# Designed miniproteins, single chains, continued (4), part 42

Each design is a single chain, and the fold is of that chain. pLDDT is the mean over its residues in the fold that is shown.

## One batch from the design tools (miniprotein)

Design m13438
Fold by ESMFold2-Fast:
Structure m13438 (fold): chain A 77 residues (1-77)
Amino acid sequence: MEAQALRDSAAQAALTLADQYKDSDPDVAQKLRQAADRLRAGDLQGALTLVTEVNKKKPTPAIQAILDAVQRALALS
């Protein structure tokens, strides 16, 4: 199940990054946790919106990889 695997991977990566940003950027950390919750609930559009906002603030390869995974999960839905 490709969409489920991408969703689960993206959610786990988002939670890992949220823990890394919890002290330096609590807003980014909160949005990443919300994105993980949306991904686990199957709300891929909501997750995409949150990850896109995070990417605007922190355009890092790790966040871009999460954005790509969410976009691919949407394409497979």
Scores: mean pLDDT 81

Design m13439
Fold by ESMFold2-Fast:
Structure m13439 (fold): chain A 70 residues (1-70)
Amino acid sequence: TPFGTYVPDDAVDRVAELLRQAERAAATDREEAEKLAQQAAEVFRAAGVPATAEVSVEDGVPRAELLLGP
């Protein structure tokens, strides 16, 4: 459980926007979706927060998530 995690608002907004774009892209272009999700994770890593990203499509519903972890 990450305790004392400090994430700037700018990083949060950028990550949210990249994940939104990844979700849209996942329905038509998975490679682009994965690149966008990876960029979101890199934004958090650049801010000193360990992060990975996942892209999935279930029953035609695209999803992109940022996972925080050591």
Scores: mean pLDDT 74

Design m13440
Fold by ESMFold2-Fast:
Structure m13440 (fold): chain A 80 residues (1-80)
Amino acid sequence: MTDVEKGRELGRQAGAEINALAQKAVDDPSKRASYQAAMKQIAGELGEQAEKMSPEAKEEAVKIAGEAVKKAAEMIKAQE
């Protein structure tokens, strides 16, 4: 497995968790703040892991996770 493939897998896993939390935030607005805090924690953990990888792997991980974060923000905003 290449470093780039590791970056893609990390970004994909973090993105899936962020999207799942965004769906929970949409389904239960009373707990939205808690789910948003969990999403920030996952993004922070991804950032720490990405910093330890090669520049190419970091770029792939951040790109994939960034798309998931954008989608999550749009899902939550659409429910306002």
Scores: mean pLDDT 80

Design m13441
Fold by ESMFold2-Fast:
Structure m13441 (fold): chain A 109 residues (1-109)
Amino acid sequence: MTVTLTAKGENAEAEGTLEVRPDGRVRLTGKLFKTKAGESAGVAALYRAPDGRWEYLAGAAVKIGETATSGWVPVAPGTYTVRLAVLGEGQSADNPLAVSEEATLEVPP
């Protein structure tokens, strides 16, 4: 499975592709187009936890105009609500510079 998302905001813009392996590993390939954070930012896929909080799933530090890929991250089987984010100060998921629309990610058993 592959999901492509674009996070656009006044302060940042990125595109990310989430890939799922049959063994339940996920990776993000992110490209950063702009950021207010300087020459680079964290580009991350976030998922909605059961408590309603957005939590980090996979990500990479990316320079403007470049592409970076996360490692393969083991993820429990299930259906996830995900979004792409450009991360702000400290690369925190709590206050992103830009976010995409939500999408569904299916991780096989």
Scores: mean pLDDT 80

Design m13442
Fold by ESMFold2-Fast:
Structure m13442 (fold): chain A 88 residues (1-88)
Amino acid sequence: MKREESIRLALEAMEKAERTAAKIMAASRLLDGYSVDETKELLRRLERHLSDEEIDKIVDEVMKNKDEYLELVRKMRERAELLIKEAA
């Protein structure tokens, strides 16, 4: 592969990882009982590399698949709590 193609693929992978992290953060806030507007406001403050339009799309995607994303975050939190208890 050309070096430029390898760099482009790495950047695309990083952008996907960043968007996935933002979706998990949005789902986590919604699971904690925050509103859609409060969740969007938090993401605008923390994810300054994302535009307002990208944040709106991320939160809208999470809301369309709300039950799936909330269940994913719930399971992630349960795993984290188990690891903390084992480390104590």
Scores: mean pLDDT 78

Design m13443
Fold by ESMFold2-Fast:
Structure m13443 (fold): chain A 87 residues (1-87)
Amino acid sequence: ELEKIEEEIEKEMEEFRERAEKAKTPEELTKLVRETTKKLDELIEELEKIDPEKAKELEREAAVRLTAEALRAIGRLIDRELAERKA
């Protein structure tokens, strides 16, 4: 069960990365961040009941990865908007 929760966390992170790269609007990206964060919080809470130290480690790692991916996507959206407005 521990391994299954870890696999679900990795799957959610990978799915977020792919969808964030394809996000076309700030609203779409914001919705993705909110939905992914909610799912990750639920998975981390389940993991915490089994292994609190592992849950803390994965929560920190997931937060760093999610933030980095979201910041990259935000940068791309801003650059695209600025380019379109200059046209």
Scores: mean pLDDT 81

Design m13444
Fold by ESMFold2-Fast:
Structure m13444 (fold): chain A 89 residues (1-89)
Amino acid sequence: EEARRREEIRRISREVAEIAKEAGLITEEQVEALEEALARGLLSNPETTIEDARESLEKAKEKAADIELSEEEREEIARGAEEIRRERE
């Protein structure tokens, strides 16, 4: 069903945009613009499958995880290390 395919692709596009925002790659204001650009690009090609979109999402998660580790995860690791150090001492 066309509606189902459209909704799934839009949902995946939103997830990619949110991941990019959380990784610090885009600003809050760019989230909706990126989501719309991704959804339009994917939906403009009728041969684009939901699996193609999910493949893009998985690659985005992989890249975001690396960037996130450089920012948010480093902060979390630093806090965890301080807590462990305190308990060891």
Scores: mean pLDDT 64

Design m13445
Fold by ESMFold2-Fast:
Structure m13445 (fold): chain A 90 residues (1-90)
Amino acid sequence: MSPSEVEAQFAAMVEEAARALAAEEEEITDASMERLAAIFEEVRAATTDPQVQTLAEAYILEAKSMLSSLPEEEKERLREEAKALFEALR
């Protein structure tokens, strides 16, 4: 797969994942966040574009920060790491 095709597939996967989450549940569940993180991890592994890798990593951290099983301190750490990655993409 060419790098530009990987970027297009990433954009399509992000749209599909967001639509699936919006349609599937009223509340964000651990199962939905684990599925979302898994999708972004697959995309991150498939891409050679460092910006797409950074974007995928940021979304993985955000999804993991929504898991109810994590302590609040760990959730805050993951959210701060995700924010730093999003800021690095500016």
Scores: mean pLDDT 69

Design m13446
Fold by ESMFold2-Fast:
Structure m13446 (fold): chain A 105 residues (1-105)
Amino acid sequence: SDDIAALGVAVDENVDEVVRKLELVVEALIEQGVKHIAIGIGVVDNEEAFEELRRRVEELAARLKAKYPELEIRIRVALAESYEEAEKLAQELARELAKEMLEKL
């Protein structure tokens, strides 16, 4: 009975811009009545950006949950060797998280 949004995002640069855009997209989905959001992120060949993005998306999820108490949001980040691999991993992670959310509903 609840809609789940699943988003895959590939990232090759600029963690700040990615976090900003994710916040805007999530808030737009919440405005449309979506309360369950699964996000998979693939980071291209940058371990420092991967660790920074992991921290930043955990902080983002905490802020969004505080602002929207009914929001269930799960974000998973993976390191990839290429942009094509990052896109595939992002989509796979989003699908896995969405399935986990469906099983708990």
Scores: mean pLDDT 84

Design m13447
Fold by ESMFold2-Fast:
Structure m13447 (fold): chain A 64 residues (1-64)
Amino acid sequence: MLEEVKSAVNRVIDWTRKHHPGVTEQVQKLADELLKQVENASRDEAEALLVDFLRRVQQLVDQA
């Protein structure tokens, strides 16, 4: 699970670096928080955390 989440997070970070560089640092911080939370999370918890991460990234992009 952690490796799968890390892969998905890296794809989102790469995407923001290319299309929304102004929010990349904030997205990286959210990603670091997510990865720490997922280390001790169940699969269902990890999925919910990933969904919240994606929602927050979208909010940052929309505000930029």
Scores: mean pLDDT 80

Design m13448
Fold by ESMFold2-Fast:
Structure m13448 (fold): chain A 91 residues (1-91)
Amino acid sequence: ELSEEEQRELLERLLRLAEESGSAVEAYKKMLAEEGITSPEIPPEVLEKLEKYLTELLERIRKALEEGKDVKTLQEVEEEKAKEYHEELAK
């Protein structure tokens, strides 16, 4: 139950961490580590797919934020990409 402002701040922080680290996966791991969550070891085949998925997701989020879109629109993009990722993993 995050406010719209809190959700936007989290997305902006994730984008900033991705720019700083040069990797979407590393940005995500740093985000989890700051919340005290230890990321599990990701298998190499999953890591490649996850990096591609997160890179595409972050690029869509970045564009949506630059266009001044609502938090709901950003969440919808994230949910759609998450569904696509799960479908690819299920094959």
Scores: mean pLDDT 67

Design m13449
Fold by ESMFold2-Fast:
Structure m13449 (fold): chain A 62 residues (1-62)
Amino acid sequence: LSEEQWELIQEAAETMLGRPLDRDKVKELAEALVAELQPSLLSPFTDDQIKFIGGLVAREIE
C-alpha cells in the first residue's frame, strides 16, 4: 500500500472509534487484513476498500 493509503486507514479507524490510535497496531492489523483481501482482488485497492479496511481495524481494536 502507498503512504497515502496507510494514512487513510489510520484516519478511518480513528474516526470510527473517536480517539487516536497506535500507528504500529493499526498497521499490524491492516497488513493482516490486506493479506486476506488482496488475493480476491483483480486490481489495486480503491479508496472505498481502504476505508472498509480501516473500519475492520477499528472493530479489531474494540
Scores: mean pLDDT 76

Design m13450
Fold by ESMFold2-Fast:
Structure m13450 (fold): chain A 76 residues (1-76)
Amino acid sequence: MSAKERLEALLAEVEAAGVSLLPDDNPLALAIQRYAESKGFPLSAEEARRLASYLLFVRDVSSVEEAVAALEPYLE
């Protein structure tokens, strides 16, 4: 499975989870957006907020470092 296919599958799982969005200025969401862009997968602010909210509330990810580690298999 390609990185793009893995990321698309993750984003679909995130949408299905129906979590409340973090604010658009949230440091975790901004860090995720920058990291994904650095790997060639630019996320919208809304997609980054949804993904950050999912990682925080569903995957029990509590830091930027943990979020980057969790996303590495999908973006590398």
Scores: mean pLDDT 77

Design m13451
Fold by ESMFold2-Fast:
Structure m13451 (fold): chain A 104 residues (1-104)
Amino acid sequence: SDSIILAEATVLTAGIDFSLRAMENAKTDAAFEKARKDLALDVQGLIDLAKKYFPDNKEVQELVKKLEELLAKLPSMSREEAIEAAREIAEIAKEMTKLMKEAL
């Protein structure tokens, strides 16, 4: 169902935004690393969803490539770099969800 795919993308994008806010507000290294890990899981979920349901959508697959590049670098980034990357990821996730909605 198109509505289920879009709902899943929306939940994952909301999870990404939540994790970004958790990273920005983290007062301990443990809280920051949990938020970074939670962000990575939701980003991977969105990549997997896009590859499964939109494999031939060139615009969606270009955004997948950008997310994969950011995701690969994310674990080794400083706090400041990781927050900037998370902001970029959140904007890419919103654009990807919009393109998915237009393609369904």
Scores: mean pLDDT 92

Design m13452
Fold by ESMFold2-Fast:
Structure m13452 (fold): chain A 61 residues (1-61)
Amino acid sequence: MSTQEQIDNLAKGIHADTGIDYEEAKERLTKLYEEMKAKGLSREEQKAALTKYVNKILDEV
């Protein structure tokens, strides 16, 4: 599974569960991924950070 595919699936989940716009959710997740990649984080660290971010969004709605 590609990182882009994972981001797309997470954005769709956020949209379905919270009503946040799909494109907005995808942009936020993509930006976070690019920041993590630029910092040289491992794939496992990237996955953990994305999961934490999604949980934060769900808790704020």
Scores: mean pLDDT 76

Design m13453
Fold by ESMFold2-Fast:
Structure m13453 (fold): chain A 67 residues (1-67)
Amino acid sequence: KMKEAIEEAYKSGDSSLFIKEIKAAWILMHSEYTGVKLNDEQKELIKSVKKSNIEESKKLIEEILEK
């Protein structure tokens, strides 16, 4: 799943953006699950990524964790 998504992003020329989206989504999920507050650097990373892309990345992470 993640491998296919990464390959698709690479073909579209935005692989670095895709990795950034996954990282932002994981940081948000970890904060929500553990209650750890986000620092300013993490908040800036999250703001630099489109919210819709973060939500899609969250779904991918959830699918991987559940399987």
Scores: mean pLDDT 68

Design m13454
Fold by ESMFold2-Fast:
Structure m13454 (fold): chain A 61 residues (1-61)
Amino acid sequence: TEEELKKALELSKKYGIDPDAALLAIKLAKQGKSAEEIAEELTKRFGVSRETALKVAEDVL
């Protein structure tokens, strides 16, 4: 949704990550994925550090 895109851009700027990585985190959170599962996908697909990926995952949950 438009709100998801806005949230993704805000997360992208806040954490210095790809907006597509932020969108993935939002979608996985909506699917009921845990913070660990979200962080693992961000690390594997976008090369986000584990520490930053966990912070992003916590922010979208």
Scores: mean pLDDT 84

Design m13455
Fold by ESMFold2-Fast:
Structure m13455 (fold): chain A 114 residues (1-114)
Amino acid sequence: MSAIERQIEELGLENVAELVIRELAAIPEMNEALAALIEKEKLSEAERAELEEQRRARLRSLIEAAELVAREAIRRGDLETAERLIEAVREALPHLDPELQALAEEAIERVERL
């Protein structure tokens, strides 16, 4: 069982969806904070690349979590929660790199076809 599936069982679908939506909404602020950290600490090119790779991995996991929670919401007949999750992913699109943007768009398409 995934960590997200366990959280849905323990906290409820709506509460888990709200956590995912808040994390997606925080992406622009987190991008700004990361850019400020890189500039302030004068990180090397290698340190910056590693930090950006770690962030990309976390964003990928967040997109995957959003899809999983939206699919579960649809399965339970909670279309409002599913729509809010997909809208949160769409709002995050301009703040993602092209590879993550493509993955997020594919996730939206898969959920909208359910």
Scores: mean pLDDT 83

Design m13456
Fold by ESMFold2-Fast:
Structure m13456 (fold): chain A 84 residues (1-84)
Amino acid sequence: SAAELTARGEAAFAAGDYDTAAKYALAALQLDPSNLAALRLFVESLVRLGRREDARRYLEALRQQHPEDAALQAEIDRLLAELA
């Protein structure tokens, strides 16, 4: 499930394995694109890896794909502001 993948990614992040954390978060997002916990984990993992531009591009693409999801849009806007 997306929740199980997110939990595995959070464990990897806590261990400092940001590459593995990003991979699990992305897998969770492939199952549930609106999973806010997985989205936060993915962006934070990319930031820790120095991949801020990749994080920004992903958020911009996701925003375009889900314009009607108010909760997802709000989280995307918050994460984009943190990357500014």
Scores: mean pLDDT 88

Design m13457
Fold by ESMFold2-Fast:
Structure m13457 (fold): chain A 61 residues (1-61)
Amino acid sequence: SPLDEYLAEFRALLDAGASRQELLRFVSKAVDKLTEEGFSEEEIGLFLQRVGELYAAHQAA
């Protein structure tokens, strides 16, 4: 799904050492794209929750 693809891209950016600013730009663009593709507010909220979990896990490692 597009959500899984954006989560995989976000993880790849984290692994590549992308800056906080680059990560925020990516998330903003992904949310805009998911909205244009017809995803619900609830689905986008779950995506953002998963993004936050991935970021927190990466910071803890």
Scores: mean pLDDT 86

Design m13458
Fold by ESMFold2-Fast:
Structure m13458 (fold): chain A 69 residues (1-69)
Amino acid sequence: SEAERQRKIAGLEKAKKDFEAGAEQMREAIREMKERGADPLLISVLELVEGSSEALVETIERKIEELKA
């Protein structure tokens, strides 16, 4: 139904917003750690995690567009 579709879209848009906020906080933390001269291996692991979060946002965006089509 249209109501069911709209509820799913709203849920995905909320999830996207929450993941985007988390990714932004992660990027800021990585930047601060680099400025403090933190372990390069630790920074690399965190950058991999941040990249995974970006991929999740893109996946959610594609699903929203599919539901809107």
Scores: mean pLDDT 83

Design m13459
Fold by ESMFold2-Fast:
Structure m13459 (fold): chain A 74 residues (1-74)
Amino acid sequence: KLTNLSREMALLLAASTLAGAKSSHPEAYAKVDPSASPLDQLKELEKLVPSEENRKAVERVEALLKDESDVIPD
Protein backbone atom coordinates (compact mmCIF):
# COMPACT_ATOMS: atom_id res chain seq x y z
CA LYS A 1 0.00 0.00 0.00
CA LEU A 2 1.07 3.60 -0.52
CA THR A 3 2.74 5.36 2.38
CA ASN A 4 2.21 9.04 1.63
CA LEU A 5 4.37 9.90 4.64
CA SER A 6 7.46 8.31 3.06
CA ARG A 7 7.02 10.29 -0.15
CA GLU A 8 6.35 13.53 1.73
CA MET A 9 9.36 12.92 3.99
CA ALA A 10 11.54 12.30 0.92
CA LEU A 11 10.41 15.58 -0.64
CA LEU A 12 10.90 17.40 2.67
CA LEU A 13 14.44 16.01 3.02
CA ALA A 14 15.22 17.04 -0.57
CA ALA A 15 13.83 20.54 -0.01
CA SER A 16 15.76 20.90 3.26
CA THR A 17 19.02 19.81 1.63
CA LEU A 18 18.48 22.20 -1.29
CA ALA A 19 17.69 25.07 1.10
CA GLY A 20 20.88 24.36 3.02
CA ALA A 21 22.88 24.33 -0.21
CA LYS A 22 21.31 27.65 -1.25
CA SER A 23 22.57 29.17 2.00
CA SER A 24 26.07 27.63 2.00
CA HIS A 25 26.72 27.30 -1.76
CA PRO A 26 24.38 29.75 -3.57
CA GLU A 27 26.56 29.71 -6.72
CA ALA A 28 26.28 25.93 -7.02
CA TYR A 29 22.55 26.05 -6.29
CA ALA A 30 22.09 28.66 -9.05
CA LYS A 31 23.68 26.25 -11.56
CA VAL A 32 21.15 23.51 -10.77
CA ASP A 33 18.37 23.15 -13.34
CA PRO A 34 15.20 24.43 -11.60
CA SER A 35 12.98 22.43 -13.98
CA ALA A 36 14.59 19.16 -12.88
CA SER A 37 13.00 16.89 -10.28
CA PRO A 38 14.13 17.40 -6.66
CA LEU A 39 16.14 14.18 -6.86
CA ASP A 40 17.87 15.29 -10.08
CA GLN A 41 18.57 18.67 -8.47
CA LEU A 42 20.23 16.88 -5.54
CA LYS A 43 22.33 14.80 -7.94
CA GLU A 44 23.49 17.98 -9.69
CA LEU A 45 24.36 19.52 -6.32
CA GLU A 46 26.42 16.45 -5.45
CA LYS A 47 28.30 16.86 -8.74
CA LEU A 48 29.01 20.54 -8.05
CA VAL A 49 29.59 20.14 -4.30
CA PRO A 50 30.74 16.54 -3.79
CA SER A 51 30.22 15.66 -0.15
CA GLU A 52 29.28 12.61 1.89
CA GLU A 53 26.28 14.52 3.24
CA ASN A 54 24.86 15.29 -0.21
CA ARG A 55 25.50 11.73 -1.41
CA LYS A 56 23.69 10.31 1.62
CA ALA A 57 20.79 12.69 1.04
CA VAL A 58 20.45 11.49 -2.57
CA GLU A 59 20.55 7.84 -1.49
CA ARG A 60 18.03 8.37 1.31
CA VAL A 61 15.59 10.26 -0.92
CA GLU A 62 15.89 7.52 -3.58
CA ALA A 63 15.28 4.80 -0.98
CA LEU A 64 12.22 6.57 0.44
CA LEU A 65 10.75 7.16 -3.02
CA LYS A 66 11.28 3.50 -4.00
CA ASP A 67 9.93 2.12 -0.72
CA GLU A 68 6.32 1.23 -1.49
CA SER A 69 6.07 -1.67 0.97
CA ASP A 70 2.77 -2.34 2.73
CA VAL A 71 4.29 -1.93 6.19
CA ILE A 72 7.61 -0.94 7.67
CA PRO A 73 9.42 -3.59 9.77
CA ASP A 74 9.37 -3.01 13.50
Scores: mean pLDDT 70

Design m13460
Fold by ESMFold2-Fast:
Structure m13460 (fold): chain A 59 residues (1-59)
Amino acid sequence: SYNIVVSQLEKFGISEDKLPSKDDLILIFRNAGCDLNDPNLENNPQCTALLMNLAAGSK
């Protein structure tokens, strides 16, 4: 779910202004094997690792 990804990135202190575009974010997650339409996205350890890497790269 895109909204879950945005909420998780905001939880890590990333403002919307620092996020990739929606299309770029979808592509990044798709390339990692993560479906942004999956309601259980946050329970996938590979998707969680990608979220943490995006958060680290924005610091």
Scores: mean pLDDT 70

Design m13461
Fold by ESMFold2-Fast:
Structure m13461 (fold): chain A 62 residues (1-62)
Amino acid sequence: MDSDVEIALLIMKGTIAEKAGDYKTAAEYYRQAADLVEETYGPDHPLAQELRKKAEEAEKKA
């Protein structure tokens, strides 16, 4: 399903932004990815929790 591709693209965009030092943009993409994982697989999915942590860490650096 297209959701898996969208999740992967959002994570990739977040990672690229983080490597560029654009932590605000990285946090936004990681949050979007986490929201989509929750909608697709449920709120307790390990990937959703991991992506929320990445978004929080990026926000602290922004």
Scores: mean pLDDT 83

Design m13462
Fold by ESMFold2-Fast:
Structure m13462 (fold): chain A 66 residues (1-66)
Amino acid sequence: SAKDAQLQQTIASIQYNLAVLEATLQKRIEAAREAGNAEEVERYQAALELVRAVYDKQLAKLKAQL
């Protein structure tokens, strides 16, 4: 259905955005560790955990509608 097609596009877009955010945060964590900046490491790790939790919950809700 058109609704299912739109939901699949939305899911794909969210998955892409999550992958980009995870890759960006992981690179920032690695750079902060290399620089010896423990505070930035902790900040980016917390951000990564939050991003994963929020996106996983959103994706689960959307996938349940298919």
Scores: mean pLDDT 89

Design m13463
Fold by ESMFold2-Fast:
Structure m13463 (fold): chain A 83 residues (1-83)
Amino acid sequence: VSNEEKSELLVLAQDESLPEEEREEIAEAILQGDDEKLKELKEKYKEKLKKPEKVLSDEELKKKALELLIELGVRELKEVVLG
């Protein structure tokens, strides 16, 4: 998966209209560098993907994905998330 495609997925994960569980899944895949899952997510969401304002480096992608996961409560409020 290219950095452009990863950047498109990150923009989608930041969209508050997308269900929180789907946003978490995208952000986690970017953070982990899971290319197989990123390819699956790209195909699943291809009609919702927007051209990114800036193509991010792998370090910038991981940083922003982590920040998003913290915002969604996955990292800070994990203890209140029930399965």
Scores: mean pLDDT 76

Design m13464
Fold by ESMFold2-Fast:
Order: C-alpha cells, then structure tokens, then sequence
Structure m13464 (fold): chain A 69 residues (1-69)
C-alpha cells in the first residue's frame, strides 16, 4: 500500500544517509518525490538529504534533490 511504499523509501534514504551514500540517498529521494509529490514526510526527508549533500560538498546530489522539490 501507499503507506508501506513511503516507509520503504524513508528506510532506504535513511540507510543511505547513515552510510554516507549521498548520491544513492539523493536518487531515492528524487524517486520518492516523483512517486509521492504531496507527502510532507517524504519532502522533509528530501530536504534533509539536500542539506547533508550540500554540507558534504556534493553539489550535484543537492541540486538534483532541490530541483525535484
């Protein structure tokens, strides 16, 4: 169901962020935003990904997520 899909995306993003895989986190965030553009939890998680990518100097990943927001 929708809630289960959202939970899976949030888990994938969180795992990627935990291991510093910012490119993978950005890819999952963009995919989740395209699938659930109106979900505020997904949007908040995507903003976190963009911020962490920018702080790490991964401007490409940060830009990719911001353009999807």
Amino acid sequence: MREEEISLYLMKISIALKYGDLDEAAEYAVEALKRFPDDEVIREKAREVAKKAEEAGNEEAAKKVREAL
Scores: mean pLDDT 83

Design m13465
Fold by ESMFold2-Fast:
Structure m13465 (fold): chain A 70 residues (1-70)
Amino acid sequence: EKLDKFAEIYRELYKKKGRTPEVIAEALLKAGIVTEEEAQRIRQMPVDEARQFAIDKLNELKKEEEEKKK
């Protein structure tokens, strides 16, 4: 659920604003994956660090969602 929401929101924002820490942070925040404080921190990161943070967070969330669906 949250992963699907993130993918949809990220794709929409990417089309409009490109691949930036702000786009990554906004997509994660709107999907309910991170807090507003975490989102603000991501916006201040270099894009490569923001992307890695998102990947790690999404992998953790994917594991949690798969356990809940079973």
Scores: mean pLDDT 77

Design m13466
Fold by ESMFold2-Fast:
Structure m13466 (fold): chain A 84 residues (1-84)
Amino acid sequence: DPAEAIYRATLELLGGDTSVPYRPLSEEELEELLERARNGEYLSPEDLARLMAQLYREGKSQTEIAEALRVPKGFVSAVLRRAR
């Protein structure tokens, strides 16, 4: 399952002892990644992690992020829990 593999890799990036290269997404980058996700395109684990973290920091709920990215809420919860 490609989605499961991406989510697992995303969790490993955020839960590891390796510093994740992270910067805030620009408004244009955020919109582009959201459109790609809505079109059913698979994002890289790094882009998915950054996008989820950015939306959460902007005040989106886990449910809203799951719906926007078309991913299971459980995966969003797991990613954000490890990002803390």
Scores: mean pLDDT 67

Design m13467
Fold by ESMFold2-Fast:
Formats: structure tokens, sequence, C-alpha cells
Structure m13467 (fold): chain A 72 residues (1-72)
């Protein structure tokens, strides 16, 4: 059958989580923070079973935003 909305949101969240990790390794902290924030939002929308992943992605986004702002 077709995936559920929750399954689609989970898959998109995992994709953005991967993009965030890749961009972080490249030193692209602003773009990485945006990708992690998108991942967190997608996991939050997917359901409470993904709260830990959403919280981890959100914390990573905030950490990277601080890193970016400290270099201004």
Amino acid sequence: GLPTDAEILEALGLIYLGIGKFLEKQGRYEDSAEAYEKAAELFRQAGPQFDDLANEARKKSEELKKKYEEKK
C-alpha cells in the first residue's frame, strides 16, 4: 500500500537529518542548521514516537546557529 503521512514525514526527516550531517562535515554551519531544523519539524509532525529524534535535531540546529553567529 501507499505509505502513511507519518511514514512520509519520518522518511523526509531522515533525509534532512542526513543532509544536515553532510553540511556540518563541510563546515556549512548555516545550511546545516536549516537542514537540522527542517528534520526536527518533520519528526515533530510525524508523531510523538519521534520526539527524541526531533529534540536531537533541534539541539543540533541551535548549536550550529550559535557557531555561525559567534563567527560574525
Scores: mean pLDDT 83

Design m13468
Fold by ESMFold2-Fast:
Structure m13468 (fold): chain A 103 residues (1-103)
Amino acid sequence: FEELLRWARENREEYTAIYNEAVSNALDHNVEDEKYAELTRATLAHAAVTALQVLEHAEEVGHTEKLPEARELLELAGRLREAIKEGRAAEVGKELVELDEKL
């Protein structure tokens, strides 16, 4: 339990950094395709808010049931950020849609 809560606290700042970088890079790589930039911003914003709410709830009440979901969101955001940095934003368009549908 304490290890999961420590992970949650440590990853809050990292998730915020990943989200900000992903949004910035999506605009840079998809300036000619505003649709992908908008989708990336909306989807990552929803994922960030959901993950942060789960982390806040776990900190306040010690509730850990949704920490695995928050972890999955962090890992997915990291993968999307790297794909965008590599200029593969078009390849992750389907994953962005699937993530948006889950949120």
Scores: mean pLDDT 58

Design m13469
Fold by ESMFold2-Fast:
Structure m13469 (fold): chain A 55 residues (1-55)
Amino acid sequence: SAEEQRERLLLRAKLTAEIMNEMDKIKTMDKSKQDEELKRLQKKAAEKMAEIEAK
């Protein structure tokens, strides 16, 4: 249904917005901490995206 398609689109959009917000926070950190936080964000983003796509 259109609602199911809209729900998946919203979940992807929400995840993308969360990633962008976290990246903005990371850029204001010390360089050494930026590397660690970016790796953590990439891993979590990949896991969440896989869950959304698996639906």
Scores: mean pLDDT 80

Design m13470
Fold by ESMFold2-Fast:
Structure m13470 (fold): chain A 67 residues (1-67)
Amino acid sequence: SETELLRRIAVHEAEELIAKAREAGLSEEDIQKLEDLLAQIRAATTAEEVKALGRQLGALGKELGLR
């Protein structure tokens, strides 16, 4: 399904950002923000929810200097 595909992509992007944040020595608070978005992406049931969370993830990644 579209939701399944989009979720897999967003999960992968979230995991990459979390790994980069840990390697960069970001604060536990900033890492937790990424972990919270990953949890929300995993729990999302619609393509629209996944897309919205994916956009939030991208914005947070840029804010934290990881993209």
Scores: mean pLDDT 88

Design m13471
Fold by ESMFold2-Fast:
Structure m13471 (fold): chain A 87 residues (1-87)
Amino acid sequence: SMEEYEKMKKEIEELAKKLAELVKELRDAQRNNAPQEEIDKLKEEIKKVAEEIEKKVRELARTMGINLGVAKKEMLDILAKIFEEES
């Protein structure tokens, strides 16, 4: 249903916003020569969020019966928009 699609899309958008924030924090930490432990923790969190996004995109494609390539394209469009807003 459209309602189920919009709910799943919103979940992916929220994860994408979190990913954008973490990427910005990593960039700032690297520029400010933060301790390696802090940089490593940010990288680990980024990896976890990215993996969760991938899982949600696959679940969305399967649940909605849409092509995985189409779902991935929509996810990339969402990520691009969010990263532009968080820049």
Scores: mean pLDDT 80

Design m13472
Fold by ESMFold2-Fast:
Structure m13472 (fold): chain A 88 residues (1-88)
Amino acid sequence: SRALSEEGFDRFLETASEEELRRALALAVALRAAAEALLERGETEDAREALERLEELLPRLEERATLSEEERRRAREEGIRAVEEYLR
């Protein structure tokens, strides 16, 4: 999907609704927490690559959308739980 390429992401930021941008930011926060949890449990290159990608994308999403502290906490918790469930 081109949505994760620089060009595709730029188009998403320009065309997405405020609600879609907030959902994307929440998902990105959850994915970062998941990647951090994976690295904490063992070093993987895939998790490291995902973190680098998310660190590039997150500031651009944060320019377009805002999450409350509680929404950010919930997103982080959801990411961690997804990793725990996957590694069961």
Scores: mean pLDDT 78

Design m13473
Fold by ESMFold2-Fast:
Structure m13473 (fold): chain A 76 residues (1-76)
Amino acid sequence: MTEEERKRRLERAEEHLELSKKYAENKEDPENREKARKHTAEALRDMAELVIEFGDEQDRADARAFLAKLDELEAK
């Protein structure tokens, strides 16, 4: 991944977090709660992928373990 691609993925993760926060502001709407959850999950995946690409050996192992747990939780 190029440095430009890294910056774009970080920006996209931040955009997903901002969207999640915006949808979470209207907690009375169950559709907004679902959208907030999905955007949070996308941001977490983007961050984990950045750690795998640019982290050290320990960070990569931790990020991969985190993604595996996230996938397990979403499958339920």
Scores: mean pLDDT 74

